# Designed miniproteins, single chains, continued (2), part 28

Each design is a single chain, and the fold is of that chain. pLDDT is the mean over its residues in the fold that is shown.

## One batch from the design tools (miniprotein)

Design m4946
Fold by ESMFold2-Fast:
Structure m4946 (fold): chain A 104 residues (1-104)
Amino acid sequence: VTLTESGGGTYRAGSTLTLTNTSSNPRLNGFALLRQAPGQPEELLAVAQGTGSATITLENLRVEDTAVYYSRGASVSASESLEGIAEAALLGPRGAGVEVTVVE
């Protein structure tokens, strides 16, 4: 299974970032979106359920939002809780990620 992230690049502080995650397996329907800033631990930003893809929007970007953004995914029950989606997806395949740089 391949996860592909799009929406990386250089952004101005105060702008909006839209990240789209797409799975090569359309049955992969639980997604965890994570970021890792230099020298910082991995941070879970969002969990989402969607058929083979998920999109997240971060509004009002700050310089501190500069990080590598990536997804993990799993196949989950349609009735799965957000916590259960996160637990399953965090053990699943990882996308290569995209670099996001936020400047003043």
Scores: mean pLDDT 80

Design m4947
Fold by ESMFold2-Fast:
Structure m4947 (fold): chain A 89 residues (1-89)
Amino acid sequence: DELARRRLELLRELREAEEEFERLLAEAEAAGADPERIEEARRLFEEGVELLLRALSAPEVTPESLELIERGRRLIEEALRLLEELLAE
């Protein structure tokens, strides 16, 4: 069952991404990183999560649901990258 498999993969991916984001966010805040850039990362992450959750609520695998997954993943990756860049300064 491809739909059930995709849902399990996305749920696992979301859990791991949320744990990583919270970890990087805490480190960036502790390091005194720019609050504006931290807020930008949070916004991107929240948008990405929202898109993945919308894909999870789809009744079947469609081109539209796959596009939501792609867009959601890109936003989450951008959010994590932004926090990593703030920590690498």
Scores: mean pLDDT 83

Design m4948
Fold by ESMFold2-Fast:
Structure m4948 (fold): chain A 89 residues (1-89)
Amino acid sequence: MEARREEERNNRLGEAFSLLVKGLFTKNVELMRKGLELFAEVEGEEFDPSMSDEEIRKLAEEKLRELVRRWLNRGIEAAIERSKKLKKE
């Protein structure tokens, strides 16, 4: 049961990340707002929908940087561990 909830959570985080990336690259505040709302819901945080477009943009950049840093670190660690297993030494 936990594995299924984890899969759903990971899928929603991936959607939030995609919306944030697309929003920031296309300068679409509505996509940034949707991404932040989904991210907050998954993390159990409250999202303030009354934030200004500039506040949304700033928060989206901050959250995207945090997620990218966290996921890159996890990806690098996973790649290192996989490399060690493949080398059998």
Scores: mean pLDDT 72

Design m4949
Fold by ESMFold2-Fast:
Structure m4949 (fold): chain A 95 residues (1-95)
Amino acid sequence: MEEKKKKIEELTEEAIKAVKEGDYEKALELIEKIIKIAMEAVKEGDIETVELAVEGLERVAEVAKEKSKDPKFLLEIEIHLGIALILLGLAKMFA
């Protein structure tokens, strides 16, 4: 697996762990790092890395909906997933 793809996988697993532990601040920080990697991947034409970022954030959102009762945290998760989906659309448009 390429460096960015491996980093997204590592950040996704760490974000899921943070959500399960109730560390929402750390989870959001990790999600922001995933988005930053996805933005770099869009500029490089690496659609596969952007797709992995979307898949990772969808997994985090699913765990967050099951484990979190914090409506502000759930809103932040949905916003970041929305950003990742926009980035995927842009990556596909310029491919």
Scores: mean pLDDT 84

Design m4950
Fold by ESMFold2-Fast:
Structure m4950 (fold): chain A 80 residues (1-80)
Amino acid sequence: MKKLSEEEKKKLYEAVKEFVERNNLPEEVIEPLYKDLVEFLEKNPEVKVEDVIKVLKGEKVNLSEEQANEIERIVLKNLL
């Protein structure tokens, strides 16, 4: 597994916070969603933090269908 840098973790946390605030979701969603996305990135070293951030912003990314679907499942799991 790869380890994310402090700068990458900070960027991901801010992107998760913006996603939660933009979608009028409870603040308590931030920490579990952030942790699940960190774990996903550490298990999938070929996926960039920037690609996950783009998915959260609804931007098009050059990811496999399986990788994009897994990110979507992580998001949906934390909304339920």
Scores: mean pLDDT 80

Design m4951
Fold by ESMFold2-Fast:
Structure m4951 (fold): chain A 79 residues (1-79)
Amino acid sequence: MIDEAIEEIRKLMREAGATDEQIDKIVAFAKEAVEEALKRSGGKLTEEQIRKLAYQAAIDAARMLGLDEVAEALRKHLE
């Protein structure tokens, strides 16, 4: 479920030194990306696809914010 992936992402970002404000921004972006993909697919994404999409969106958002260490921590956990 999306909420489980998001909580895992929050924990990993916090452990990597992200602030609560940065975590909230990245999580909001990841949730929006997953919701858009679910809408486009008619709700036919698997739990694995949802998890991968949430992680990739969070990685992309972290990179856009210049949080390269946070992005790398998320990437390593996904692989």
Scores: mean pLDDT 83

Design m4952
Fold by ESMFold2-Fast:
Structure m4952 (fold): chain A 75 residues (1-75)
Amino acid sequence: SENAAKAIRYAAEGARAALQEGDLKGVHAMGLTASGAYNKDYELAKEGAELAMQHSPKVGEFARKAAEYAKEASK
């Protein structure tokens, strides 16, 4: 779905931002978010996004948008 594609795109952009800063925890969290979005597993996507928002403030906006689109894709 288009919402799943948007969730994956925001997760990828967040992972790129985290990688550029050497934030491997942010990369891991955004990877979980993308995996959840791809598999329509909103609980996994939400868990990844929450980890990113807690540990990686600079990727928090990407994480929030990824979770929003993953939620819509799971409906």
Scores: mean pLDDT 81

Design m4953
Fold by ESMFold2-Fast:
Structure m4953 (fold): chain A 87 residues (1-87)
Amino acid sequence: MEVKELADEAYRIAEEIATKANDQEFLDEVRAAKKRIDELIEQGKYDEVLEILENLVKYLQSRYPEFQEEIDRLKELVEKIRELVKK
């Protein structure tokens, strides 16, 4: 349950970045990725969820460095997911 709530929040931040950047292509990609993440969570594949979210952070840092505040919030959520997955 908690992993899904954190992942939902992470993708809300990604949608926020896409919207502020006026990047419709990235917004569509974010929405598609969220559907995949929801499926992985339902299957209990939390390690794969974590890997996808870590890659999302790296992508955002390279493409949208101007959104550092949003990216830092996303990084914090990814660390919370890592903590839960380690248990």
Scores: mean pLDDT 83

Design m4954
Fold by ESMFold2-Fast:
Structure m4954 (fold): chain A 101 residues (1-101)
Amino acid sequence: MAEEALEKAKEALEKGEEALRLAREALSVSKDRRAILLAVGAAISAIGAIFLAEKAIELAKNAKTKEEEELALRLAEEALRSGEAALELAREALRLGRESG
């Protein structure tokens, strides 16, 4: 359980960091307002995913009770969902930014 929370939280952290990187690229290349708004949304979601993932890692490493392990897993799952959503938004923002030439 603690190992599963750690694994999911680390995956969420990687996806959040990648989403933030892609969102920054979209902001640097795009002049389209729609692509810019999507990139900003992706960046906000990515930052949220990173914070939740870091908290889940901390809780999982320090978990001494079953309730603490369950909380760590829940935060890791929320972080993963947020990271996946951020990555999708960042990719779409970059695609639109490049298409709007």
Scores: mean pLDDT 84

Design m4955
Fold by ESMFold2-Fast:
Structure m4955 (fold): chain A 72 residues (1-72)
Amino acid sequence: MVSQADLDRDVDAALLDMQIGSLRSAGGPLARIADAIRAGDFDKARALAEELKKQGNEEDAEQALRAIDRAE
């Protein structure tokens, strides 16, 4: 039986998969963040995103942090 909560979960999972795919396709630091998210190492993923902010890649860092938050 499919509930509204199940549909919302499926949509969030699909959006997260797309975001992780995009990060991996970008390569470099974003690909490392995607790998950390897939491993469930959210502390490492957040640390890598903060490094991107320090390097001036604020937009990429915010995208990565949003993906981490969605992964829960």
Scores: mean pLDDT 75

Design m4956
Fold by ESMFold2-Fast:
Structure m4956 (fold): chain A 82 residues (1-82)
Amino acid sequence: MELAYQSALNLAEETEKLGEQVPEIRERGLSAARDLREYAKAVLDLEESGVGSIDEMGELSSRFDSAIGRTRRIINEGKALL
C-alpha cells in the first residue's frame, strides 16, 4: 500500500514536471496530478480509518485507478510531443 501511494505521488510529480516542458499538456497535467494526489490520500486515509464500507472502498479504488490511467495517458502524450 505505501508503494502504491508513493508511486502515485511520483507519477503526479512527473506529470507536473513534464508540463513545464510541454505547454500543450500543462493544464491537463496539473489537473490530473491534483486529482491523483487527492484520491491517493483519500484511499490511504480510508484504509487507516478501517471504517469505510466495502462499497465506498471499491468506488474510491476505481476512481484512483481511473486517475492513474488518465495521468499515464497525459504523460505519454507529453513525451510524444518532446
Scores: mean pLDDT 77

Design m4957
Fold by ESMFold2-Fast:
Structure m4957 (fold): chain A 66 residues (1-66)
Amino acid sequence: DTVEAVRRALALLSEAEKRGVRLPGELGGPLSVITSYRLEEIPLLPEETQRRIREAAERLVALLEA
């Protein structure tokens, strides 16, 4: 579920910010992709676009968990 992947990525980002963790600059690209759309709009997007958003969310999670 693309919406779930985005929610997880944003939750981990919020936790990192609360803990004062320095965020990698590489987050900028994936973050801009997942924040370009409202969560309610994601299910209305073409499947290819939803897959790109999910991929960006997964990359953001990987960067935060490194």
Scores: mean pLDDT 79

Design m4958
Fold by ESMFold2-Fast:
Structure m4958 (fold): chain A 98 residues (1-98)
Amino acid sequence: MEEELKKVFDRIRERALALAREMGASPEEIETVELAIKFGESVALTALWLGESFQEALDAGRAAFHAILNFGVRSGTLSPELAAALDAEVDREVEEAK
């Protein structure tokens, strides 16, 4: 369960960072994406530890990831186009893992 959740976030990290680099993300944007992934994984693991289902834990992690990207866009540290592409990629990975 925890190991399977970590595998999902490992795949999210690899694909999200590859996509961000392909889209020409700055080092600061890459750091924001890495923070979003780490925060998403932490929230998902916490939800699982508190007794949420695997699917509910993934949804919690996805929501946390989206929240950090949205904050980055609003603060001007992340492009809206990159955030939208990353949100779509993470949504796809989470739905496939359910």
Scores: mean pLDDT 86

Design m4959
Fold by ESMFold2-Fast:
Structure m4959 (fold): chain A 65 residues (1-65)
Amino acid sequence: SMVSEQLRGIGLAEELRLRGLAEFVEEDGKVKIHIRIETEEDRELAEELNRYFKLAGKEEPEIYE
């Protein structure tokens, strides 16, 4: 369901933040998520997060390599 997908996306964003790979920034009055990718596992997590955010109708995070 959409609710389940939103909760999964939030959980992934929190995991990336705890790993020091995600940063919440404010641009034009909106909160965006900036993700730094250093390993293949980080890339897989970032891609999964983007998929869940897209399916849940949320704004996609910005990914930096």
Scores: mean pLDDT 62

Design m4960
Fold by ESMFold2-Fast:
Structure m4960 (fold): chain A 119 residues (1-119)
Amino acid sequence: MKIKLGNLELELTPVGEAIYRAAKKVLIEGKSFEEALAELPADLTPEQVEAIRKIINGEELTDEQMAELFTPEDLKILKEREELHKKNGEEFRKQANLPKDSIVFTNHKGEVLFALPKL
C-alpha cells in the first residue's frame, strides 16, 4: 500500500499497512484503540501493537518499528527530509535574526517560504 506524506509517496510493508489502517481508524475515524486492535490480524507481535499505540499517541517510533512500516530507501528519504526542513528553519531564523520561537514555513522541498512571529 502507498501512503502520501506531503509530496512523498511511501510504500508500506503488509505489517505497516495493518498498523497504518489501525492508526487511521482511531485518529481519523474516531474509533477506540480497542476497536481498532480488534480489526487487526491476530498474528501481530507485541512490538507491532506497541508501534500502533505510539502512532495513535503521536509518539516517535523506534528505528525497528519504522523499518516495519517503510522500506530502507523511504526511511532514508524521510530522515533526510526532516533534517533538511529542521536545518533550513534554524538557518533562516539565524540569518533573519528572528526569535527562536518564530514559525518558519517551508515547501515540500524544504525551501523557506516565509516566517511569522509566535503571538
Scores: mean pLDDT 65

Design m4961
Fold by ESMFold2-Fast:
Structure m4961 (fold): chain A 88 residues (1-88)
Amino acid sequence: SEKEEAYYEEVVEGARLAGEGYKENNGSRYTGGALRAIGSGMSAAIDLGKEGAEKVAEKLLKKAKESKDEAEKRALEGAANAALGLSG
């Protein structure tokens, strides 16, 4: 759905910023990116319900497997766990 895609895109962008911030030793980008990713995962759980959140989480976990950036991967996994109602 449009909402599922929007939450997925927000998480992916946040995770990308977290990865960038980690590599550049930029705490603002790292923390801001990670919070954006995890916060969007939490919002997906609240807005989409269990089924929609599970679909978003599945896509995020697939994206995490493709990432070579540990900080980006962890932010994606954290957001997926947040979408499933779990602490990342």
Scores: mean pLDDT 85

Design m4962
Fold by ESMFold2-Fast:
Structure m4962 (fold): chain A 70 residues (1-70)
Amino acid sequence: SEVAREAAREVGEKLREIGRATELFAEARRKIKEGQKLIATSSDPALIAQGQQLIAEGERIIEKIKRGEL
């Protein structure tokens, strides 16, 4: 049945998209956590700046996911 094959293909494609979005969200969350840890545990201005950059990168990824822009 053509309809059944099309439905199965669409489900497979959606599952791959969900998987990719989930992985990107996990990566973004990890970057934010690492950045927060650098800021909290470091007195080095360079490491603090690096932590701020990681947080900004993670937040940017989350925003793109929420907007469906990935």
Scores: mean pLDDT 83

Design m4963
Fold by ESMFold2-Fast:
Structure m4963 (fold): chain A 81 residues (1-81)
Amino acid sequence: GAEGRAAADAVVEEAGKKAYEVAKEQGLSEKEAELAAEIAEGVAAIARGVAEATGESDAAVVAAARRAGEKAVEGIKKKPV
């Protein structure tokens, strides 16, 4: 329901926020940090959409979005170049 949607929205937003913070901690520019946030949010949003399309529960949708977001943030922590 609406509660599950709000929770999934919050998880997607949190993924972007964490990606931005990690990118800034690595000394990346504001523009690069914003791009990292957009990528992490996009990855989490895609995982959410796939789980919703397959008829998963609200809890499973939130979990899928969270895992995808965390994986995207971990990718940013790896040396980019």
Scores: mean pLDDT 79

Design m4964
Fold by ESMFold2-Fast:
Structure m4964 (fold): chain A 94 residues (1-94)
Amino acid sequence: SLIEAAREAQEKILQGVENGDVVSALEEVAAEFKKRGDDLLAKIMELIRELVKLEEQLKKKPDKSIQEKMKALEKEGLELLEPLKKLLAEEKAK
């Protein structure tokens, strides 16, 4: 079930946050979704991972090019939200 896979992903990400290794947790979750054929969810996890990496870089050195990359990734993420909402609605509808 997609909802069950999403819950397992959430638990792994939370564990990564507690262990201070969110990037590795996101990579593992993305790989698992890809193995399941859930390419959309895998792409979303990869995008979040890249945003986390850029945010860490921005905190070390303020840079407009990093901010521009983050804005581009945020736009890509917003475009993925509509397909994700439809997918989740279909799963809930049975």
Scores: mean pLDDT 75

Design m4965
Fold by ESMFold2-Fast:
Formats: structure tokens, sequence, C-alpha cells
Structure m4965 (fold): chain A 65 residues (1-65)
């Protein structure tokens, strides 16, 4: 099983969320991504990255509603 450092996963998730919501300030995206990743271990399984991206996208959309 491959893992990525949490810092790398955070950057990947922030980049994907930023592409989907280009009008949202990066500080808001960063705060929401930090919340989504708060309970994740320091080494995150690569298989979880798509789920974390989906959760962060949903969290930003909900925050804007």
Amino acid sequence: MRTLPKSVVRRLVEAEVGRAFPGVPRSVIRAIVEEVLADEPEEVPVSRVPELVARALAAVAAHLA
C-alpha cells in the first residue's frame, strides 16, 4: 500500500478544490481542507485521496450555500 505525507495530500486537495472554485479565496479553501483532513493520519493511503477531494469539494459547496 502506498501512502503520501499529509502535507502533500493537503496540497493536492487544495489544488483540486481551487480549480473547481476559482472565485473562492484560498484562505477559505485552506481552512475547509484542514478541517476535512483533521482526523487523517500523517501518512495518508493514496486510495483515500479521491474520497478526500470529494469530501472537500462537498464541504466548500455546503459552506457557500
Scores: mean pLDDT 82

Design m4966
Fold by ESMFold2-Fast:
Structure m4966 (fold): chain A 91 residues (1-91)
Amino acid sequence: SMAERERRIQELISTLPPFVAKLLQSLIDRAREEGLEGRVTREDLLGLAGQLESRGYTALAATLRELAARQDSVDTLDLVEALVATLRAQS
């Protein structure tokens, strides 16, 4: 359901570093305003990647660029799951 999807997205975002979580939430909110609810555009993914890389989140930036290379837009849940998986792979 939509409620379960939104809850899962928020749960995953809460496990990200605060800076990353804040930027992602801003992109999600902007996408809703632009009629792209539930998706993040290639342009926004690349912008986020640049911001994260400048703050030392190099692996997260690489994940965002890989997603942007494959698709013009990415589902928000898939995006957040990919970022969480990237963090868990860093040991």
Scores: mean pLDDT 84

Design m4967
Fold by ESMFold2-Fast:
Structure m4967 (fold): chain A 81 residues (1-81)
Amino acid sequence: IDVEELVKNAVKLPSLEALKEAIAKATSVPQAYQVGDRLYVQTHKRDAAEVSLALEKMGYRLVAVLPGKDKNTLTLEFEKK
């Protein structure tokens, strides 16, 4: 149960390195998780555009921009194309 809950909300990156590179390079909040066909990525506000472009290259489309876990971060919601 605890393990399942952790995995559900853990970082679930696509099997591509572009997202990993974008997040690591940004040195922001390295959080990404998938729920169904939606991908949620936490990033620093200044890096949101760069992360969004990387995900669009992977076949995701930006659906919404939501508040992040704090004032300096955003949660980007993506849908698989």
Scores: mean pLDDT 62

Design m4968
Fold by ESMFold2-Fast:
Structure m4968 (fold): chain A 68 residues (1-68)
Amino acid sequence: MQQVQANIAAAEAKGWTDQAADVRAGAEALIAKGYTQQAADLARALRDGSERTAEEAARLSRDLVASL
């Protein structure tokens, strides 16, 4: 959990606030379902990526939340 929050905060520090919010929602939905590793991977993709990778992680997070 704390690692997920740290990765999201790193993206917010880069100015990717909307993408970070989407990934936070997706990660929380995954953790609630017991998919803790998938939530960590999603947050890591946001942290380690470029702006394009952050947009992709946000899009996947929105799709995931909509499907749950």
Scores: mean pLDDT 74

Design m4969
Fold by ESMFold2-Fast:
Structure m4969 (fold): chain A 65 residues (1-65)
Amino acid sequence: MEMEELARRAAEELKRVLKFVKEIEVEGPTIRVKVPPDEIQEGLALMAGAVVELETGLKVEVELV
């Protein structure tokens, strides 16, 4: 249950950092970040997701829209 709160907060922070995110879905301990198929935006999303995984222990997956 607290894991869902951490995931929600992480998703909100990812939206603030990645202004080009189309959608973010939270499925328990997994956060899915949907971004446009752009090389720079994909790289930024992967990097931000890796940082969130390292800090929180949550799983972050980046998907191209």
Scores: mean pLDDT 77

Design m4970
Fold by ESMFold2-Fast:
Structure m4970 (fold): chain A 66 residues (1-66)
Amino acid sequence: SKEEKQELIEKAIEHIRAGDYEAAERLLVKIALMATPEEIEILNRAGRHIRAGDYEGAIEELKKLL
């Protein structure tokens, strides 16, 4: 559901802020299973930001889904 997706996105942002990057990336994969193609592109950009160490960029991408 939209509400479940929003909750998972908020949890992913919280994990990034806490430094739990592996947990955040696992949540991005879970969110992708219920995401539109446009949302998947945002999730892919967020994942690239995490892997590049740009955690603020990852959070800003994920906020676009809220």
Scores: mean pLDDT 88

Design m4971
Fold by ESMFold2-Fast:
Structure m4971 (fold): chain A 93 residues (1-93)
Amino acid sequence: MEITDEVIEEIVREVREALENNELGGLKTLEEIKEQLRELLEKGKEKSLVAVVLEYEEGKYVVIAVTPEDHPMMEVAKRLAEALGAKIIRVER
């Protein structure tokens, strides 16, 4: 089943509403996010992980999505990053 543009737009809307209402907790630096992704790689069987991260305040980021690089959800992650103006971070074993 294809993830439609409508589903992406709905996710983008929900994320933007959460940002406007200051409801996003767990602000992290890029280094903290990379360390957490590396820890997930060591515990899992994945070769690489990709995170979509949105800068909420200077040097502080919110993780919007995490996916294995070889997963079909990687296309959704790229589309979310483009729609939100978010950054993509990649870590590998």
Scores: mean pLDDT 71

Design m4972
Fold by ESMFold2-Fast:
Structure m4972 (fold): chain A 89 residues (1-89)
Amino acid sequence: DLPPPEELLAAFKEALKRAVEAARKAAAELVAQGKREEALEYIEQSKREIEELLAAALPLLTPEQQAEAERAAREALEELERIGEEVAA
């Protein structure tokens, strides 16, 4: 069965946190190898994955939790954009 909405929201936020952390580590490793274009592609793929996670989570949450999930996803996407800017510099 599906977990209760509170557990779903907590799991969603944890997934976002891990996705951002994984992207930062992967981007740093790719940049160290001289693979800046691949690092940027990884970040763009991670942004898509976050958008897909949000789309999957929203129908399972209450309206109040949907607003919180959307805010958390926006913050994660902003962090990925910042990582991409650091890679491009």
Scores: mean pLDDT 86

Design m4973
Fold by ESMFold2-Fast:
Structure m4973 (fold): chain A 75 residues (1-75)
Amino acid sequence: MEEEIEKLKKEAEELKKKASDYRNQAGVYRTKAKQLESDPEASPEELQRFKDMADKYDTLAAEYEKKAKEIENEI
């Protein structure tokens, strides 16, 4: 029914917003990692930490994007 469809559309929109936020966080950590790659004095452990954080947020973003798409496909 229309009410249920609208509720699902709002849920999908919310998931898309969360995915966008996670993509932005991943971008921040990726930028920091690139800056450290340009610094020969940077710790390999610190560089890896920022890369891991970027990957973590990219993974979360992809999960939320898939959930939003699944909801949209079911309505």
Scores: mean pLDDT 83

Design m4974
Fold by ESMFold2-Fast:
Structure m4974 (fold): chain A 90 residues (1-90)
Amino acid sequence: MEIEEEKKKKLEEVLKEAAEKYKKLFEKGKTDMSEEELKESSEILAKDIIEGKEEFYPTTEEGLEAKKEAKKAKEEVEKEAKKLEEELKA
């Protein structure tokens, strides 16, 4: 059954876009993170949002603005994921 593979592929695209947005946010908030760390952290956060986990709490002053940007990115990721699920149900 190829439907499951199509769903995974589309979710991967959503996660990739979300990861790119979060990578930029972490670059602004945490300048000491390596490129690999930014990529991994962004990907994990994107997956957490898709799964309905709602935890992103910056611990620095820099993170306060990053949190605002992350909230916006989270809303966009959730909207995209919801639209993807509706498309798959249809």
Scores: mean pLDDT 59

Design m4975
Fold by ESMFold2-Fast:
Structure m4975 (fold): chain A 62 residues (1-62)
Amino acid sequence: PPLLSDEAIEAVLYHMRAAFAKKHGDLEGAIEDYEKARELFSKVPGYEADIKRLEEEIEKLK
């Protein structure tokens, strides 16, 4: 059975897109997608560590 909510799955997709953007030099796009992933994870309990990691990634790109 799936262990992830729709919000968590969508957050993972935004995180993957952000990582791809970062690798290809699109820092603004990476920040926007990391921020969206953080917002989506914040809607689901138990993802506090993932949220913190995304906040750290956003700070490093600014």
Scores: mean pLDDT 80

Design m4976
Fold by ESMFold2-Fast:
Structure m4976 (fold): chain A 76 residues (1-76)
Amino acid sequence: SDTHHVEVDLAASTSPEAAEALARAVAEGAAGVRDTTGRRVRLDIHVESEHGLRAAEALAERARAAGAEATIHRLA
């Protein structure tokens, strides 16, 4: 029931390299926290506009594939 939250704000200029590095860090952190504390890791990704959506989707998919929870929040 205890969850470690990570929040990310993505700009359109966020490189795929930076997004991938962040996704790996979140996935590794999720495994470590789960193994040592039993807590889940949740990634909340915030995008202000359509420009960040592709990077957010790639980041979310990478994190989910590694066992973390990920949600994309698109600001209206």
Scores: mean pLDDT 67

Design m4977
Fold by ESMFold2-Fast:
Formats: structure tokens, C-alpha cells, sequence
Structure m4977 (fold): chain A 85 residues (1-85)
């Protein structure tokens, strides 16, 4: 379920700063909105790649970047399962 996926993403980010958690939550909401709009998996994957590049560009620790990228990857795994039902 989308709620269960949301909980997994939150768990993966719980040790990050509140600001980084907020940005990841907004990014997740954006990816879910694309699914609801009927965007193709290819378009959603392109947007996820843009989001990952954004987090890689932030002036934060490599550990925080790695955790943020993992959260985006977890979100995309869940989205793929929803779209490939």
C-alpha cells in the first residue's frame, strides 16, 4: 500500500535533519502525484533521477546523501510495483 511505502521511506530517513526529511517527503509526494496523474514509468524515473541529482548537490554529509538516495530508490521500487500490477 502507499501508506506502507510511506512508512518505509520515513523509517529510512528518521536519522536525517528535519529539513532534509521535509525535502524528501515533498519529493515523495511529488512522485506519488505523477503516478496519480497517469504519468508513464519512464517519466517518473526521469523525475526520480532529477530528485537524486538535487540531493547529491546539497551541502550535507555523504552519509546523509546516501540515506536520501536510498529513500528515493525505495520510493521508486514501491511505485514500480504499483504500476506493474
Amino acid sequence: SSLELYKKVLEATKNLSPELQRQLLLAFDHLVSLVKQGKSLEEIEKEAERIKKYFESLPVSQEDKDAALKAVDLAMEGIKKILEE
Scores: mean pLDDT 80

Design m4978
Fold by ESMFold2-Fast:
Structure m4978 (fold): chain A 79 residues (1-79)
Amino acid sequence: DAAKILEEILREIEEMRGQGRSRDDIIAFLDERIKKLEEEGADQRVIDAVKQLRKDLLAAKSYADEDAILAKFRKEINE
């Protein structure tokens, strides 16, 4: 289930942020997760969604930008 994988990724990011982990730590987590998804032949829609999230977070200039990016990602999962 694509939505379940994306929800698990979002939950892990929110947990990392709650623990005070840096954006660089979150990007590193996403890099490993993307690699694993590609190695396992996951749904391309899932891989593309995670790659877009990584790109958006890498471009974020503030914590408020990160909050907006994660809120948008959550909304897209719950369509």
Scores: mean pLDDT 85

Design m4979
Fold by ESMFold2-Fast:
Structure m4979 (fold): chain A 64 residues (1-64)
Amino acid sequence: SREEIAERIARETGVSLETAEEAVKLIEDYGLSVDQAATVLSLKYGISFETAEKAVRLARELLA
């Protein structure tokens, strides 16, 4: 489920559950590229681009 995916992203990357849920939404609902989603996530939650990119890449992998 999306909730289980978000929980795993939060655990593996250290981002909050809310940040992880947004990463899933940006990829699955909005169809953004990794770079686009990472940029949005980084700016919205004040996390590094590197951390945002890891969260987004993991979201894409787990959704595949």
Scores: mean pLDDT 87

Design m4980
Fold by ESMFold2-Fast:
Structure m4980 (fold): chain A 63 residues (1-63)
Amino acid sequence: SALEEELRALLAELEALLPGLSGEDRQRVTRVIASGRAVLASGDETLLRAALAEARRLLEQVR
């Protein structure tokens, strides 16, 4: 779905930032990537929308 594709793209952007992150930001990004991958595996649209919103907010905070 379009939501799954968008979440995959955002998780890839977060992964690309990991080498430059440290401390709490690195821990937060690592957790969101792991959670996002689990949500993608579930196929639950409600969880996909929530994960997408969380990934977007985190990306804005750490980039």
Scores: mean pLDDT 85

